# Ledger of designs, part 56: designed miniproteins, single chains, continued (4)

Each design is a single chain, and the fold is of that chain. pLDDT is the mean over its residues in the fold that is shown.

## One batch from the design tools (miniprotein)

Design m14054
Fold by ESMFold2-Fast:
Structure m14054 (fold): chain A 67 residues (1-67)
Amino acid sequence: GASARAAIAAAKAGDAAAGIVAAGLSVQEPETVRLLEEAGLPGLARGARAALDGDGKASMQGAVEGA
């Protein structure tokens, strides 16, 4: 949705906190993984994918490393 796109745009501009928010939004909007990959943020996309698999700790690590 619009919130995921806005967070991804901010993360792409270097906002680490927005990257973490985008990864968290992937739990509600699975398409966020693809949007993160298309934005050139593969670390955050990996974290988002882990969140969809139900691994909250791995998803947070991926978000931090990708930001």
Scores: mean pLDDT 65

Design m14055
Fold by ESMFold2-Fast:
Structure m14055 (fold): chain A 63 residues (1-63)
Amino acid sequence: AVGALATVLRDYTASGADELTLKAGDQVVITAVSADGTTVLVTSLTSGASGLVPLSNLTVVGA
């Protein structure tokens, strides 16, 4: 759900301009879901940066 807390399962390196680089163990907040449901817009609690990340790289807490 939007506003859900999630933990990064593995390191992810941005492959596009709209994507966010994350490290395993980072905490993020899901702020939107892409049209296909495979990608989410997140805000990093570590850096404050926002960007798109594959949902498969996250474990959702409080969903």
Scores: mean pLDDT 76

Design m14056
Fold by ESMFold2-Fast:
Structure m14056 (fold): chain A 66 residues (1-66)
Amino acid sequence: EEARQYYREGMRLLAEGKYDEAIEAFDKAIELDPNLGEAYQLKALAYRKMGKEQQADEYWKKASEL
C-alpha cells in the first residue's frame, strides 16, 4: 500500500530525470516492503542512468535474490 505509493513516486521522479530523488523514494518503498524487487530494479536503473555502474550492479543482484 504505502510502499507502492513511494514506488510510483520514484517511477515518476525517474521519468523526470530526478535520479537522486527517485532513489530516495525507492529507499522508502524498500523500507516499508523489503521484498519489493521492483523497487531494487528501478533503483539500479537510476544508478545506471547516473553512470554509477558498480552501485547499479549491486542493486540488480539484490533484486534477483528476492
Scores: mean pLDDT 84

Design m14057
Fold by ESMFold2-Fast:
Structure m14057 (fold): chain A 77 residues (1-77)
Amino acid sequence: MKIEVKEAETDSEEEAKIGAAKKKGAEVVKENMEKGADAFMDAMSSLDSEAGIAAAEALKALVEEGKEYVVTVYVLK
């Protein structure tokens, strides 16, 4: 399973960061898909505290709204 949260459009500058984050996020998703959704959520929360926690909370809110969602992870150097 793969999860991404789309809340707004992203500028071209942010697309470069999102591209790198998607590559790293795809590795995390691939590793945790076989371990189950719980492990995936734990891994997302452990990816740099502020961004990971915000993504997990936004994801939970969107599930209650009954919408499809996709989580994008930002990676900083």
Scores: mean pLDDT 50

Design m14058
Fold by ESMFold2-Fast:
Structure m14058 (fold): chain A 84 residues (1-84)
Amino acid sequence: MRLTPAVVDAIVARLRQAADADGRVRLSTIHNIVFDTLVQAGWSRRDAAIVTARIIRALRTRDVDGDGTVRLADVVAVLRTFQQ
């Protein structure tokens, strides 16, 4: 399963609203926004959970500080890999 451009844009817009002053977002916040956006876009809860888990695993490799936060730009880059 792949993300549509419209779904990626919706996720990115919500993540921009949730980003802190340093442009970082918590992994738990990313999980909730991605999952909720996929379900609202008509995805089954099962498929939304599987894809969200894969995105979070990819983002954990970008959490070099181990603080549970990642840069918004890194989240966008990962989301684009699930679009293609």
Scores: mean pLDDT 82

Design m14059
Fold by ESMFold2-Fast:
Order: C-alpha cells, then structure tokens, then sequence
Structure m14059 (fold): chain A 87 residues (1-87)
C-alpha cells in the first residue's frame, strides 16, 4: 500500500517539475500570467504529493520515504515562491 502511494506521489512530482520548468520559461519571457498559473498548478500537485508521502510514511517509516517527502516539500515551496514572484 505504501509503495502505491509513493508511486503516485512520484508521478505528481514529475508533473509538477514539468510545470515548474514551463512556468520559469514563461516568467523569463515576461508572460507573468502564464507563469503564475503554471506555478499554482505545480504547487497543488506538489502539495498532493506531500500528502500522499505523509500517508506512506505512517505505513512505512523509512529513510527513503522521508527523503522523498523533503523533496516534495521543497518543490511545493519553490512553486509557491514562483507564483508570488510572477505578480
């Protein structure tokens, strides 16, 4: 069960990473509305990944899951920062 949650979280993090790359490119091009929208979507996906990894950790409190949880939290924070920066 924990492995299924980790896999779903990894899929969400991969999607969030793609959206963050697109948001950064939009920001550099001066398209702040697109940058903010994509960053907001990336943040939602990263926050969902955090939720799934917290559930996985309760089932299997492993060092590997904690490392993924840290990565997901950092991704969510970065997405929020970019969303706010693109005002």
Amino acid sequence: KAEELVKRAEELMDEASRLLNEAERAYLAGDYETAARLAREARRLAEEAVRLLEEAYKIDPSKEIIAKLVAAKLMAAGARFLEELAR
Scores: mean pLDDT 89

Design m14060
Fold by ESMFold2-Fast:
Structure m14060 (fold): chain A 113 residues (1-113)
Amino acid sequence: TTFTALPTRRVGDVELSGAVLTDATGKTAVIGAALRAPLDEAQAAALADGVAALLAEAGVAPENAVVLLGGPASEEGVAALRAALRARGILFTTAASPEAVRAAVATVAAGFA
């Protein structure tokens, strides 16, 4: 079992970070999206594209990835992101804060304490 941190990437005001777990069954990814400004529908589309590109670069199948969103977001922005990620087969959930997202990604990257 190998844990690999992905390089931090910015998509507008959104900070993308991630970690990939590689084992005998394949690759699984946790992608953290930390918001610095409220997520709107246009940013949701760009963010979904950024996540898809990051997964493709890492060699992770969409169905083996989960995205955690933390920070200020409108209900419309969250709904748009959920729809865009669902169209790509990517799992999505929300975290309590951007700090919670960063902590979750860091924990995965550290190989689970």
Scores: mean pLDDT 75

Design m14061
Fold by ESMFold2-Fast:
Structure m14061 (fold): chain A 76 residues (1-76)
Amino acid sequence: DFEKDYMAMFYLGLGRYYEKQGKFDEAIKYYELAIKYATTPGLKAEAYRNIADVYEKLGDTEKAEQYRKKAEEIEK
């Protein structure tokens, strides 16, 4: 869905913005919204990788690995 993927891209941008500000809870919320609206595997996988990156920055290696695996499984 063209319009939903556009919304997903918008939320990906907001997630990245908050991640750069060190507001990791807000970043994750917007990345989850990107996943919700994304209809293409590529956009969903990108959002999962971004969540993984946030968890890595928070020191949660286990969650980072889980989200990276989710991204890989989606983009098979």
Scores: mean pLDDT 86

Design m14062
Fold by ESMFold2-Fast:
Structure m14062 (fold): chain A 61 residues (1-61)
Amino acid sequence: SMDDQIRQQIIAETKAEADKLVEEGEEIEKKTGDRELAFEILGKGLLELGRKSQQRLEEAL
């Protein structure tokens, strides 16, 4: 269905943004040497991304 296509698109875009956040986290760890800081920043980014993705899914229904 069209709803399934929209859902799959949102999921794919969310995955791509999550992959970018992981890359940014790796760069922070490399630059600062602080693994805990990198994971904290990544975690906050992923929580916000999940929230936005959920809102998009609810608005698309």
Scores: mean pLDDT 84

Design m14063
Fold by ESMFold2-Fast:
Structure m14063 (fold): chain A 55 residues (1-55)
Amino acid sequence: MLSEEEKELMAKAQEAIENNDWEKAKEYLEELVEKSEDEKVKEYAKLMIEEIEKR
């Protein structure tokens, strides 16, 4: 299960994505990659950042 910090970053990233605030979404996802110790979470965040960068 994710830590409270990881959950907060994921929630903020998803909220930013739903609001089409791609710059904020990318920032939260980058913090998630740096702070998360879960390789699956890091991989997911990295893939989302790459998709945002194509916009």
Scores: mean pLDDT 78

Design m14064
Fold by ESMFold2-Fast:
Structure m14064 (fold): chain A 79 residues (1-79)
Amino acid sequence: SIRQEYLRLMAELVEAILKGDLEKAKELAVELARLHAEAAGRELTEEMKEKAVKMAEELLEKASEEELKEALEKLKELI
C-alpha cells in the first residue's frame, strides 16, 4: 500500500539524516514527494522536487539527533 511505502521511505530518510548522508536523504525526500503526488492524483512537479530537497537539507542542519531517533522509533512502530 502507499501508506506502507510512505512509512518505509520516511524511516529510510530519517536513517539517512542520522548518518549524515545528504545525497541519500535528498533522493529519499524526492521519492516521498513522488508518493505524495501519486496519493493526491497529481504529477510530481519540479517545484515539489525542490521543496523536498530543501526539506532534507533543513532536517540535516536543524534537527537534533534525539528528535530524529524518536521519530525513527515512532515510524518503525507504524510499519
Scores: mean pLDDT 80

Design m14065
Fold by ESMFold2-Fast:
Structure m14065 (fold): chain A 67 residues (1-67)
Amino acid sequence: MLTSMEVALLIKTRENGGRMTVEEAVEALRKAGASDETINAVKELLLSRGKETFTGEEAMEALREVA
């Protein structure tokens, strides 16, 4: 099953035409009730990849690595 946080990332990706920035992923997770620890860990993983934008799948993968 998808978690509320995973659903929030997928919705954000859909709203943005298939991709999102690190800050958009952070905001989606924050609105879904993610802890600051989870948000910071996801942000760090996404930033380490050196990309400006990410797919919902890439953002969910980062979330799953820290969950």
Scores: mean pLDDT 78

Design m14066
Fold by ESMFold2-Fast:
Structure m14066 (fold): chain A 80 residues (1-80)
Amino acid sequence: SSLTEEVVEYVRKLAEEANLPEELTERMIKQAEAIMELEDFSEAVKAINDFLNEIGKEYPEAVPVASRIGFKVMEALSKR
């Protein structure tokens, strides 16, 4: 999906700008792609919340980036 590709590029750009480790960047890309594959909007919203909670526990300094990714995913899902 072109929307999924747009989300992936956004994640890479934000991670690079924030100087995040490559391992964390790849993890966030995989999580964003998985959410974009969900057909049910309610399940996607829950997955975004689970993603933010997980990042907040393991990488609290990355929460601002993860939050921006969550908003971008929601925007992309609204265009489907």
Scores: mean pLDDT 85

Design m14067
Fold by ESMFold2-Fast:
Structure m14067 (fold): chain A 103 residues (1-103)
Amino acid sequence: MQRKKAEELLKQGEELYKQGRYDEALRKFQEAVRLAEEAGDHLLLAKAYMALGSVYRELGRYDEAIAAYKKAIEAAKEANDVILYTAASIQLVGVEFDKELAE
């Protein structure tokens, strides 16, 4: 039940993100993280943190984006998802660079 709800929230958040509705997308992804943690689903957790990182990065909230991508990396390791691990690692490097350029 929680896994299916987390997947639905990820879809809703992604749709809101594509519409530029970042605050609403953020709320959906935060709830998806909570439900994925409760479900013990490391793959969903990695996807939810990846999505959170992307929204925070878009909002210029770089420290929060860095924290989210680091959590996505750890969850992807637990899920044994090399593609998501690699994607999250690339995003982490990118957002750390964005932060240095903004300061």
Scores: mean pLDDT 88

Design m14068
Fold by ESMFold2-Fast:
Structure m14068 (fold): chain A 59 residues (1-59)
Amino acid sequence: LEEELRRRRERLEATKKQMEAFGKKVSDLAKKYGYDKTVEALRKEFEERLKRSAEEQAA
């Protein structure tokens, strides 16, 4: 039971790291081709969403 939960947690963490690395690559490519503003806007919206979710949970 604990082993299964630990395995799932490790997998989620690994996936998160992979997604972050991919996001960085996309950001770099967008900057090179001039889409950096669009990517930045999307990132900001995602961050704000996470912040609002946390705030609503705290409320």
Scores: mean pLDDT 70

Design m14069
Fold by ESMFold2-Fast:
Structure m14069 (fold): chain A 60 residues (1-60)
Amino acid sequence: MLPDPAVIEATLYVMQAAIAKRAGKLEEAKKWYDKAAELLSTVPEHAEEAERIRKEAEKL
């Protein structure tokens, strides 16, 4: 089954957040996590994953 385009885009945002975090750009990493969580929250099936990403951003 083809993944939802929003899920693909959110995955790319999570990757950007990880890159920013490794570079020490915590503020930038938070912005990418927020974008990923916002996109996943529009997909009811992935609302729980959006919540997990939000918690990851809060830990930064």
Scores: mean pLDDT 79

Design m14070
Fold by ESMFold2-Fast:
Structure m14070 (fold): chain A 78 residues (1-78)
Amino acid sequence: SALLAAALANPQDHALLGDVLFNLGRDDEAVEAYKKAIELDPNNVEAWLGLSRALQALGRDDEAEEALQRAKEIKEAE
């Protein structure tokens, strides 16, 4: 629907979608949702933290560490 498409246009909605997918064990899809949130807002700390968590669940530890470091850098800059 047009309303669903509009809702998924903001970074917070993509980060929330990532959280839902992660809680369902759909870790690969959660990664994609968090990446979309970051594409729309690279300073979204919650999206970087969610991305790190989902990547860690997939055993992609190096990428998870990079995402966590980015979240820390953004939080420290505020």
Scores: mean pLDDT 80

Design m14071
Fold by ESMFold2-Fast:
Structure m14071 (fold): chain A 71 residues (1-71)
Amino acid sequence: AAQAAAEARGQARAPTVRTVNELRELLEAGDLEKALEVATEEQVRAVLESALGHGDEELAERAREVLERMR
């Protein structure tokens, strides 16, 4: 393994890291492309978890699509 040392922690803070709320609004607005560009996988997963817990089927589906497109 040449990389995958994983954590920055005390290095460069990720400026594109957003709260679940910010990502959620992007997904609800239908800006999946924008969400895909600015969100991290963990944030999309957080939105998915939140949507599932809240019973928001539409939001959960959007979050899943973004996750799949983050390949």
Scores: mean pLDDT 68

Design m14072
Fold by ESMFold2-Fast:
Structure m14072 (fold): chain A 69 residues (1-69)
Amino acid sequence: MKLVELAKKAAEAGKAGNIDELSRYAAEIFRELMAQGKPREEAAMATTRVASAALNGDEEKAVKIAQEA
């Protein structure tokens, strides 16, 4: 739930061209994955994939990646 909501917000920021907000949500996704016990490398890869989808405004892809993380 929390990761999906963050992914949606990141995608909204990406669509708006708001890189600062996108970066903030990406950092929160990374911290949340780390808090859930994901290894740093896995958390970083998942966060990077979500951020890339979000930067393209692809909410569906960003949410799917967050659900699989």
Scores: mean pLDDT 85

Design m14073
Fold by ESMFold2-Fast:
Structure m14073 (fold): chain A 66 residues (1-66)
Amino acid sequence: AEADAYLRKAIEAAKKGDLKAALEYLGKAYELETDPERRKLIAEAARAALAGDIEKAIEYAEKAIE
């Protein structure tokens, strides 16, 4: 799915410490995702990233790909 591609890019950006790019990719994934449970996980990843919890942001984004 197209949302999965953006989620993978968000995870890579977060691992590099590029929080701005990670948030932009999470936003695109959220717009493309139609599954309510996956959208919730993407939103939680973005909230964690904004709070500075990068490890939790990556965990939620990885779960959204599952």
Scores: mean pLDDT 83

Design m14074
Fold by ESMFold2-Fast:
Structure m14074 (fold): chain A 63 residues (1-63)
Amino acid sequence: MSKEELEEEINEALALMVLGIVESILEDEEAIERVREIVDEGIREGKYKEAIKEALRLADEAL
């Protein structure tokens, strides 16, 4: 496995972990779906950091 492939797997795992935490905070189904879309798009485009940041922003907004 290349270093780039390993970093991609780690970033994907981190993004999914953050999604799980955010889903546990959000009670609104529409907000949960929005966060899931953002994380899914970030993973597909390789924008893991942006996806994580946006998911955390939405969680903070809900608190």
Scores: mean pLDDT 74

Design m14075
Fold by ESMFold2-Fast:
Structure m14075 (fold): chain A 90 residues (1-90)
Amino acid sequence: EAEKLLLAAEAAEYAAKALEALAAGDVEKAREYLRKAVEAAEKAGWEKASEEEIEEGLEEAASLSEEELRAAAERWRELAKKLRELAEKL
């Protein structure tokens, strides 16, 4: 169970990095981080996201303002911290 929480935390951390890369205008770096987030989520037991779903997610996120993207990244980082804390308690 702790390993799945750590993988979920890794996925959340990569999601935050992807959103920060989009806020900085770096779509290629965001795509790389989003792929890593999907890989970590799959290892945590979540359903595998397709390349099409990754591209759709990037397009949706790109419609957000820089401020909204950074706010979303902060929420994902906070989730990652909480998941790591839960893993430590198990």
Scores: mean pLDDT 81

Design m14076
Fold by ESMFold2-Fast:
Structure m14076 (fold): chain A 82 residues (1-82)
Amino acid sequence: MSPEELVEEMERREEEALKRLKEALERKAPLSRILDLFVAAATLFVATRSAKKKIEEGRLEEAKKIVEEARRVTDALLARAE
């Protein structure tokens, strides 16, 4: 996967997390689910911007680490929110 494809995947994950958060708020889901979705969306937002900056600086290995960590954390949160 190229660095550009990696960022596009992260942006799609962020959009999906935000969509799920909006739907949870509209459905008045339990506070724990809303919190997990909020933390996942916020983590993906920060990680995506950080990864883009590292890619622009030519720090591809640092960008990959940011993405891998964010993916691990947010996948766990999103699974728990189901």
Scores: mean pLDDT 82

Design m14077
Fold by ESMFold2-Fast:
Structure m14077 (fold): chain A 99 residues (1-99)
Amino acid sequence: MEARNEELLRELREKGAITFTLQPGESFEFVAPEKTGLYISVLSGTLSVTIKYPDGTVEEHVLRAGETLAKVLPKGTKVTISNDGDEPATVLLQISYAE
């Protein structure tokens, strides 16, 4: 589990964007190690995105196929992308780090 998450994070840093599928009940999480530009585009299905800021503020979004979310996240922000539905969902995730 941790190895898969590390591989996805590494690919995001190296390529700037990845496309992946979450099965029902699966989630992908990361914590912004630095100021991070985030872009999410849902290609199929429905995904929930929860953004928890370092100050404790929580922001929740539900994104359907064709919808996008763009944010600039401060260091320490936790992002959770989850499939709370009953069908697989595919997402394009793009991030940029100030490393």
Scores: mean pLDDT 79

Design m14078
Fold by ESMFold2-Fast:
Structure m14078 (fold): chain A 76 residues (1-76)
Amino acid sequence: MYDVSDAKTLAEVMKKTYELIKNAQNVEERVKAALAGFKKAEELASPKTVEIIRKGFLERVKEEFGDEAYEALKKA
């Protein structure tokens, strides 16, 4: 389940989203987890702040999970 709805701060959203991505079994699950986190972040922060966070997550996903996960998330 890709649920970050109970997160009350941007830091909590980022932490929960990363934990869901790390525990995901495949690229599709990682993309779904990241999208749920980004949607919640958009409720709590400005579009510019969300873009910075998205770029940071994309870089981390590329480093830890490889180019396939990065390209899938970038297109979502």
Scores: mean pLDDT 73

Design m14079
Fold by ESMFold2-Fast:
Formats: C-alpha cells, structure tokens, sequence
Structure m14079 (fold): chain A 61 residues (1-61)
C-alpha cells in the first residue's frame, strides 16, 4: 500500500473529508478517476477523502 505525506494543512473535518497537518503520513486506501483518494491519517487513525494534489507519495508499505 502507498504511503504519502501531506503537503499542506487541512483542518476542516466533515463526515467524508479527512483533516490533517502538513507533514502528516497518510496511507492511501483507494484512488478515484477524478483525483480524489480515500486515505487514513496514521497519526489520528481517521479515514476520509483527500485531494490527490494535497499528497506527495513517499513510498510503499
């Protein structure tokens, strides 16, 4: 599974949208054709939608 790093803060949390801080490590669970991904924030354990443009893939686990 791919691991990514957040390139900026996103602090607004909704039932479908993931909140994170710049530098947080996120596990990519699913990608959509429109550029959205479902990710898990490894710091908080929460899952939600993240824009692909907000992530830098750094490796695979």
Amino acid sequence: MEIAEAVKDQTVETPSVLAFKKGDKLLILKRYENGDVVAENLKTGKKGLVGEDQLKVIGEI
Scores: mean pLDDT 79

Design m14080
Fold by ESMFold2-Fast:
Structure m14080 (fold): chain A 68 residues (1-68)
Amino acid sequence: MDVSLETGLVLRSIGIILDAERVLQQDPNNEHARRAIELAEKARSYALQGKLEEAERLLEEAEEALRQ
């Protein structure tokens, strides 16, 4: 169990959600921001289950969605 890596992935997911929520405050119809939140929430769930590689992959997808 890598507590440091799990904590990092959880914090990264929270950061993505907060950034995406800020985008939605300016543009409530932004589908990329909504998708980033969905992927980040799923990544957080996987990180808490110890599925760290799946969580990291989903966080990369969430960050890519938010860059659009």
Scores: mean pLDDT 82

Design m14081
Fold by ESMFold2-Fast:
Structure m14081 (fold): chain A 73 residues (1-73)
Amino acid sequence: SKLEELKLKLLLYKISLESTELVIERLKERYKKETNPEVKEKIEKLIELNEKTKEELEKEIKELEKEVKKLEE
């Protein structure tokens, strides 16, 4: 059913969000301990990229949750 497909998609997006949040946390920890300025710059750019991905995932999750709610009501 359409509802079950949307619930599965929502689950996958939520897993992707959790994974992205863990990556950001690990990169921030690495950034604090890094002494090489070139590597620090690379880590900073990776954090920025992953934070953008997080924002996009959060937006998609909110839209999917609204669709699921409409189909359940």
Scores: mean pLDDT 89

Design m14082
Fold by ESMFold2-Fast:
Structure m14082 (fold): chain A 65 residues (1-65)
Amino acid sequence: EKEDLLASIEGLEQFIKYNNLKDVEEAKKLIEKARELVQSGGDINEARELIKKALDLIYKKLEES
């Protein structure tokens, strides 16, 4: 579970980097907060919600771009 969520976080970070996405700073902040929560042993459900919000933002930006 924790490992799966960290893998999802890393996948999103790589996706942003490889697709050269611009103006996704809010999504990046959500991803960073989720990573910190998972690494610190915080609320995993909160981390999942942050990743979901980051994904929504990334998908919206892709549709606009």
Scores: mean pLDDT 76

Design m14083
Fold by ESMFold2-Fast:
Structure m14083 (fold): chain A 87 residues (1-87)
Amino acid sequence: AEEEFRAYVTFLLTDAVGRTLVKRGIVSEDEALEWMAEVAEKAGLPEVAEFFRELRELDPAEREARLAEKYREITERIGPLLREIAA
């Protein structure tokens, strides 16, 4: 439970920062994905790092589908906890 929560929080935070950097034109999408993978690796979450590196190898349509699937998973798993924390 703790490891799962930590993995989801690390994914959400690194993804939010990475997407913001891309939207602001600071880095490319591929650069952001590699940076996010490095951060996840340093956080002791190699499975999260592998997910971001896997996204780099996919075409844009496959990346969007994979990300949508991951966001759905995270929302279903920790959404209720986030609502309680935000209350």
Scores: mean pLDDT 76

Design m14084
Fold by ESMFold2-Fast:
Structure m14084 (fold): chain A 61 residues (1-61)
Amino acid sequence: IADKSVEEIAKLIVEAGLVEPGQAYAVSELIKDKPNITARELTELTGLSYSTASRILKLVS
């Protein structure tokens, strides 16, 4: 994940159909800033459901 750009992470999230493209970029920036971010923290910061946040983290880890 350290070697993936924000754009690459955002594309993975968009491909999974989990969020809108703009929201995918915001999520990708948070993950790049905090690689060990939890699904709960991601939910609190983005307003995504816990299930969506968990799936995103599993997809990009």
Scores: mean pLDDT 78

Design m14085
Fold by ESMFold2-Fast:
Structure m14085 (fold): chain A 55 residues (1-55)
Amino acid sequence: MEKLREQVKKAYETLSDEQIDITIEVFRWRAERTGDPRAREVAEALEEIKKEKDS
């Protein structure tokens, strides 16, 4: 979990706010449609990082 979160955080720093929102939607869609646990973890990590920045 921590390695994935660190990679996601690094990617978050390189993306625009619009790209982050799109990426969250894409990974949530993948998680729902395919049941991919990695896609769910990425979506959750991005949402958590976004909440921390927006707070």
Scores: mean pLDDT 76

Design m14086
Fold by ESMFold2-Fast:
Structure m14086 (fold): chain A 77 residues (1-77)
Amino acid sequence: ADELVVRAAEALRRGDLEEAVRYAEEALKLDPNNASAQTLLALAYARLGDLERAREAAEKVAALGDEQGARYALALI
């Protein structure tokens, strides 16, 4: 799970937004409560212009108790 989160973050830094979504989604299949993976998914969707999915992912981050991550993701939308 952590390795997939790292790969998602690396893909996001490179601008490989679709790859970032895939790694984040794989991490969430292994651990649905992974706030870091949800945050990366929100950031990737925001950069892709999918603001609805970005918002949904950010709301899930908040629900998991990571208010800082949710605030960060929402600020980029």
Scores: mean pLDDT 78

Design m14087
Fold by ESMFold2-Fast:
Structure m14087 (fold): chain A 57 residues (1-57)
Amino acid sequence: SLALGRRLVSRELGLSDAEIDEILAARNDAELQALARRYGISLRQVRGAKAALETLA
């Protein structure tokens, strides 16, 4: 199911597998905010992606 989550997040946000791994490794909102800035997306989008990936794992 994690493979499905990766595919959906990649399609929705245009993120690579490496960027998805960075989101999964993030421990708190400060790390998610830094990733959101790097990817050019919102904190809300990064939080949603992390939640979806964790739910599908």
Scores: mean pLDDT 82

Design m14088
Fold by ESMFold2-Fast:
Structure m14088 (fold): chain A 85 residues (1-85)
Amino acid sequence: DKEKLKKALEYLEKAIKALKEGDVEKALEYAEKALELLKELDESNVVAQKAIAEVEIAIEALKNGDVELAIRYLKHAIELLKEYL
């Protein structure tokens, strides 16, 4: 569990870095990889479930061209995971 949370965190940080460089496609790829890892965790993991919700909103925002909203939700997901780790 901790290892998957740590890898998801690393992908979310890479997603934000990609967005700062203007690479929305790469950011979407990293966010989706983080989401996949988080979804592999047990449904009773409240932190993972909250992070999933935040990342899904960020992915939707990226698909709609709202980079600022996506960064906000990705940062919140990162903060949730860092607090739990």
Scores: mean pLDDT 85

Design m14089
Fold by ESMFold2-Fast:
Parts: C-alpha cells; sequence; structure tokens
Structure m14089 (fold): chain A 103 residues (1-103)
C-alpha cells in the first residue's frame, strides 16, 4: 500500500507526503525505477530529510515547475548532500535496493 508507506515515511522523517512524492518522481526520472516502489520512496524520504537539515528545500519543486533542468537539479542536490552519498543512493535504487543514508 503506497499511501500507507508514504504516510509512515512522512511521520518517521517529519516530512510532508507531497515532498516525499515530489522527490520520488525526481529519483524515478534519474534512475528509471518506479516512483511508487519501496526503494525509491525510502530514498526519497531520506534525501528530502538531508536537504531539509542543510536548509535547502526548493530544488525538486523548481525542477517540477520547469524552472531548472533535471541535470541542474542533480548537480544542486549532489552539492548539498554530498556527491558520494547521492551517487550511492542512486546506484542502490537503480539495483532495486533499499538504502539507509548515513552521513
Amino acid sequence: DVDKLVEELAKKYGLSKGDILAMARFISEVTGQDRYSRPVLEAAAQLTALLREEGETGIVGRWLRGEISLEEAVERIAEVVGEEVFRRVLEAVARGETVEVER
């Protein structure tokens, strides 16, 4: 149940369901994985939480509105969360693996 998983992740990470779904769409476009899959949704929640901790919450929203390219959004997120952390998350998702993001 996608709705239940998104609700549980929103509660666990202190995020809105909309923010998780927006990031999941972004990760899906980058990796080619189903945006409603558990690996994508769990990665989406963790990356969104990291961005929020660094005070950057607008990147995915700007991409969704067509204000920045997918490539620019990838670059900006990597700059905020760390290139190695971001790469490891995307590689795990591409393999259909759930990931725990440690920083």
Scores: mean pLDDT 86

Design m14090
Fold by ESMFold2-Fast:
Structure m14090 (fold): chain A 58 residues (1-58)
Amino acid sequence: SERLIRALEKARELLEQGDAVSAVELLMREAGLSRDQAIEALKMLQEGLSPREVAERL
């Protein structure tokens, strides 16, 4: 969904700033992900996947 992709774009910016905690909380709040799903999404973003590619794997 576009909402998930937008949340992942914001989460990637927080990760680049070193704020993984806020990135997890944002994904849970804005995209409705569980904590475990949010952590998996952040791991994929750190591995170099785009927000769109991460959304397709969740």
Scores: mean pLDDT 87

Design m14091
Fold by ESMFold2-Fast:
Structure m14091 (fold): chain A 81 residues (1-81)
Amino acid sequence: KEELIKKAEELEKKGDEAVKAGDYKEAGELYEEAGKLYEKAGDYAKAASYYAAAATAYRRAGDEEKAAELEEKAKEALKKA
């Protein structure tokens, strides 16, 4: 689990850099992967947070369908938290 959390933290940092660069699609992909790793690690609160961050990034990238999908994943993760 600790290894999954470390990988998720690395993806968070890359996602933050992508946001600073204005690459919202890349940020969405990175935050979504971080959310999946937190979910596998059993950290549902962080999983929900990063699914929500990914949704925001995809919405800024113009991918409203993917954003809606990730908002639902965030809600589902919060139910398990």
Scores: mean pLDDT 85

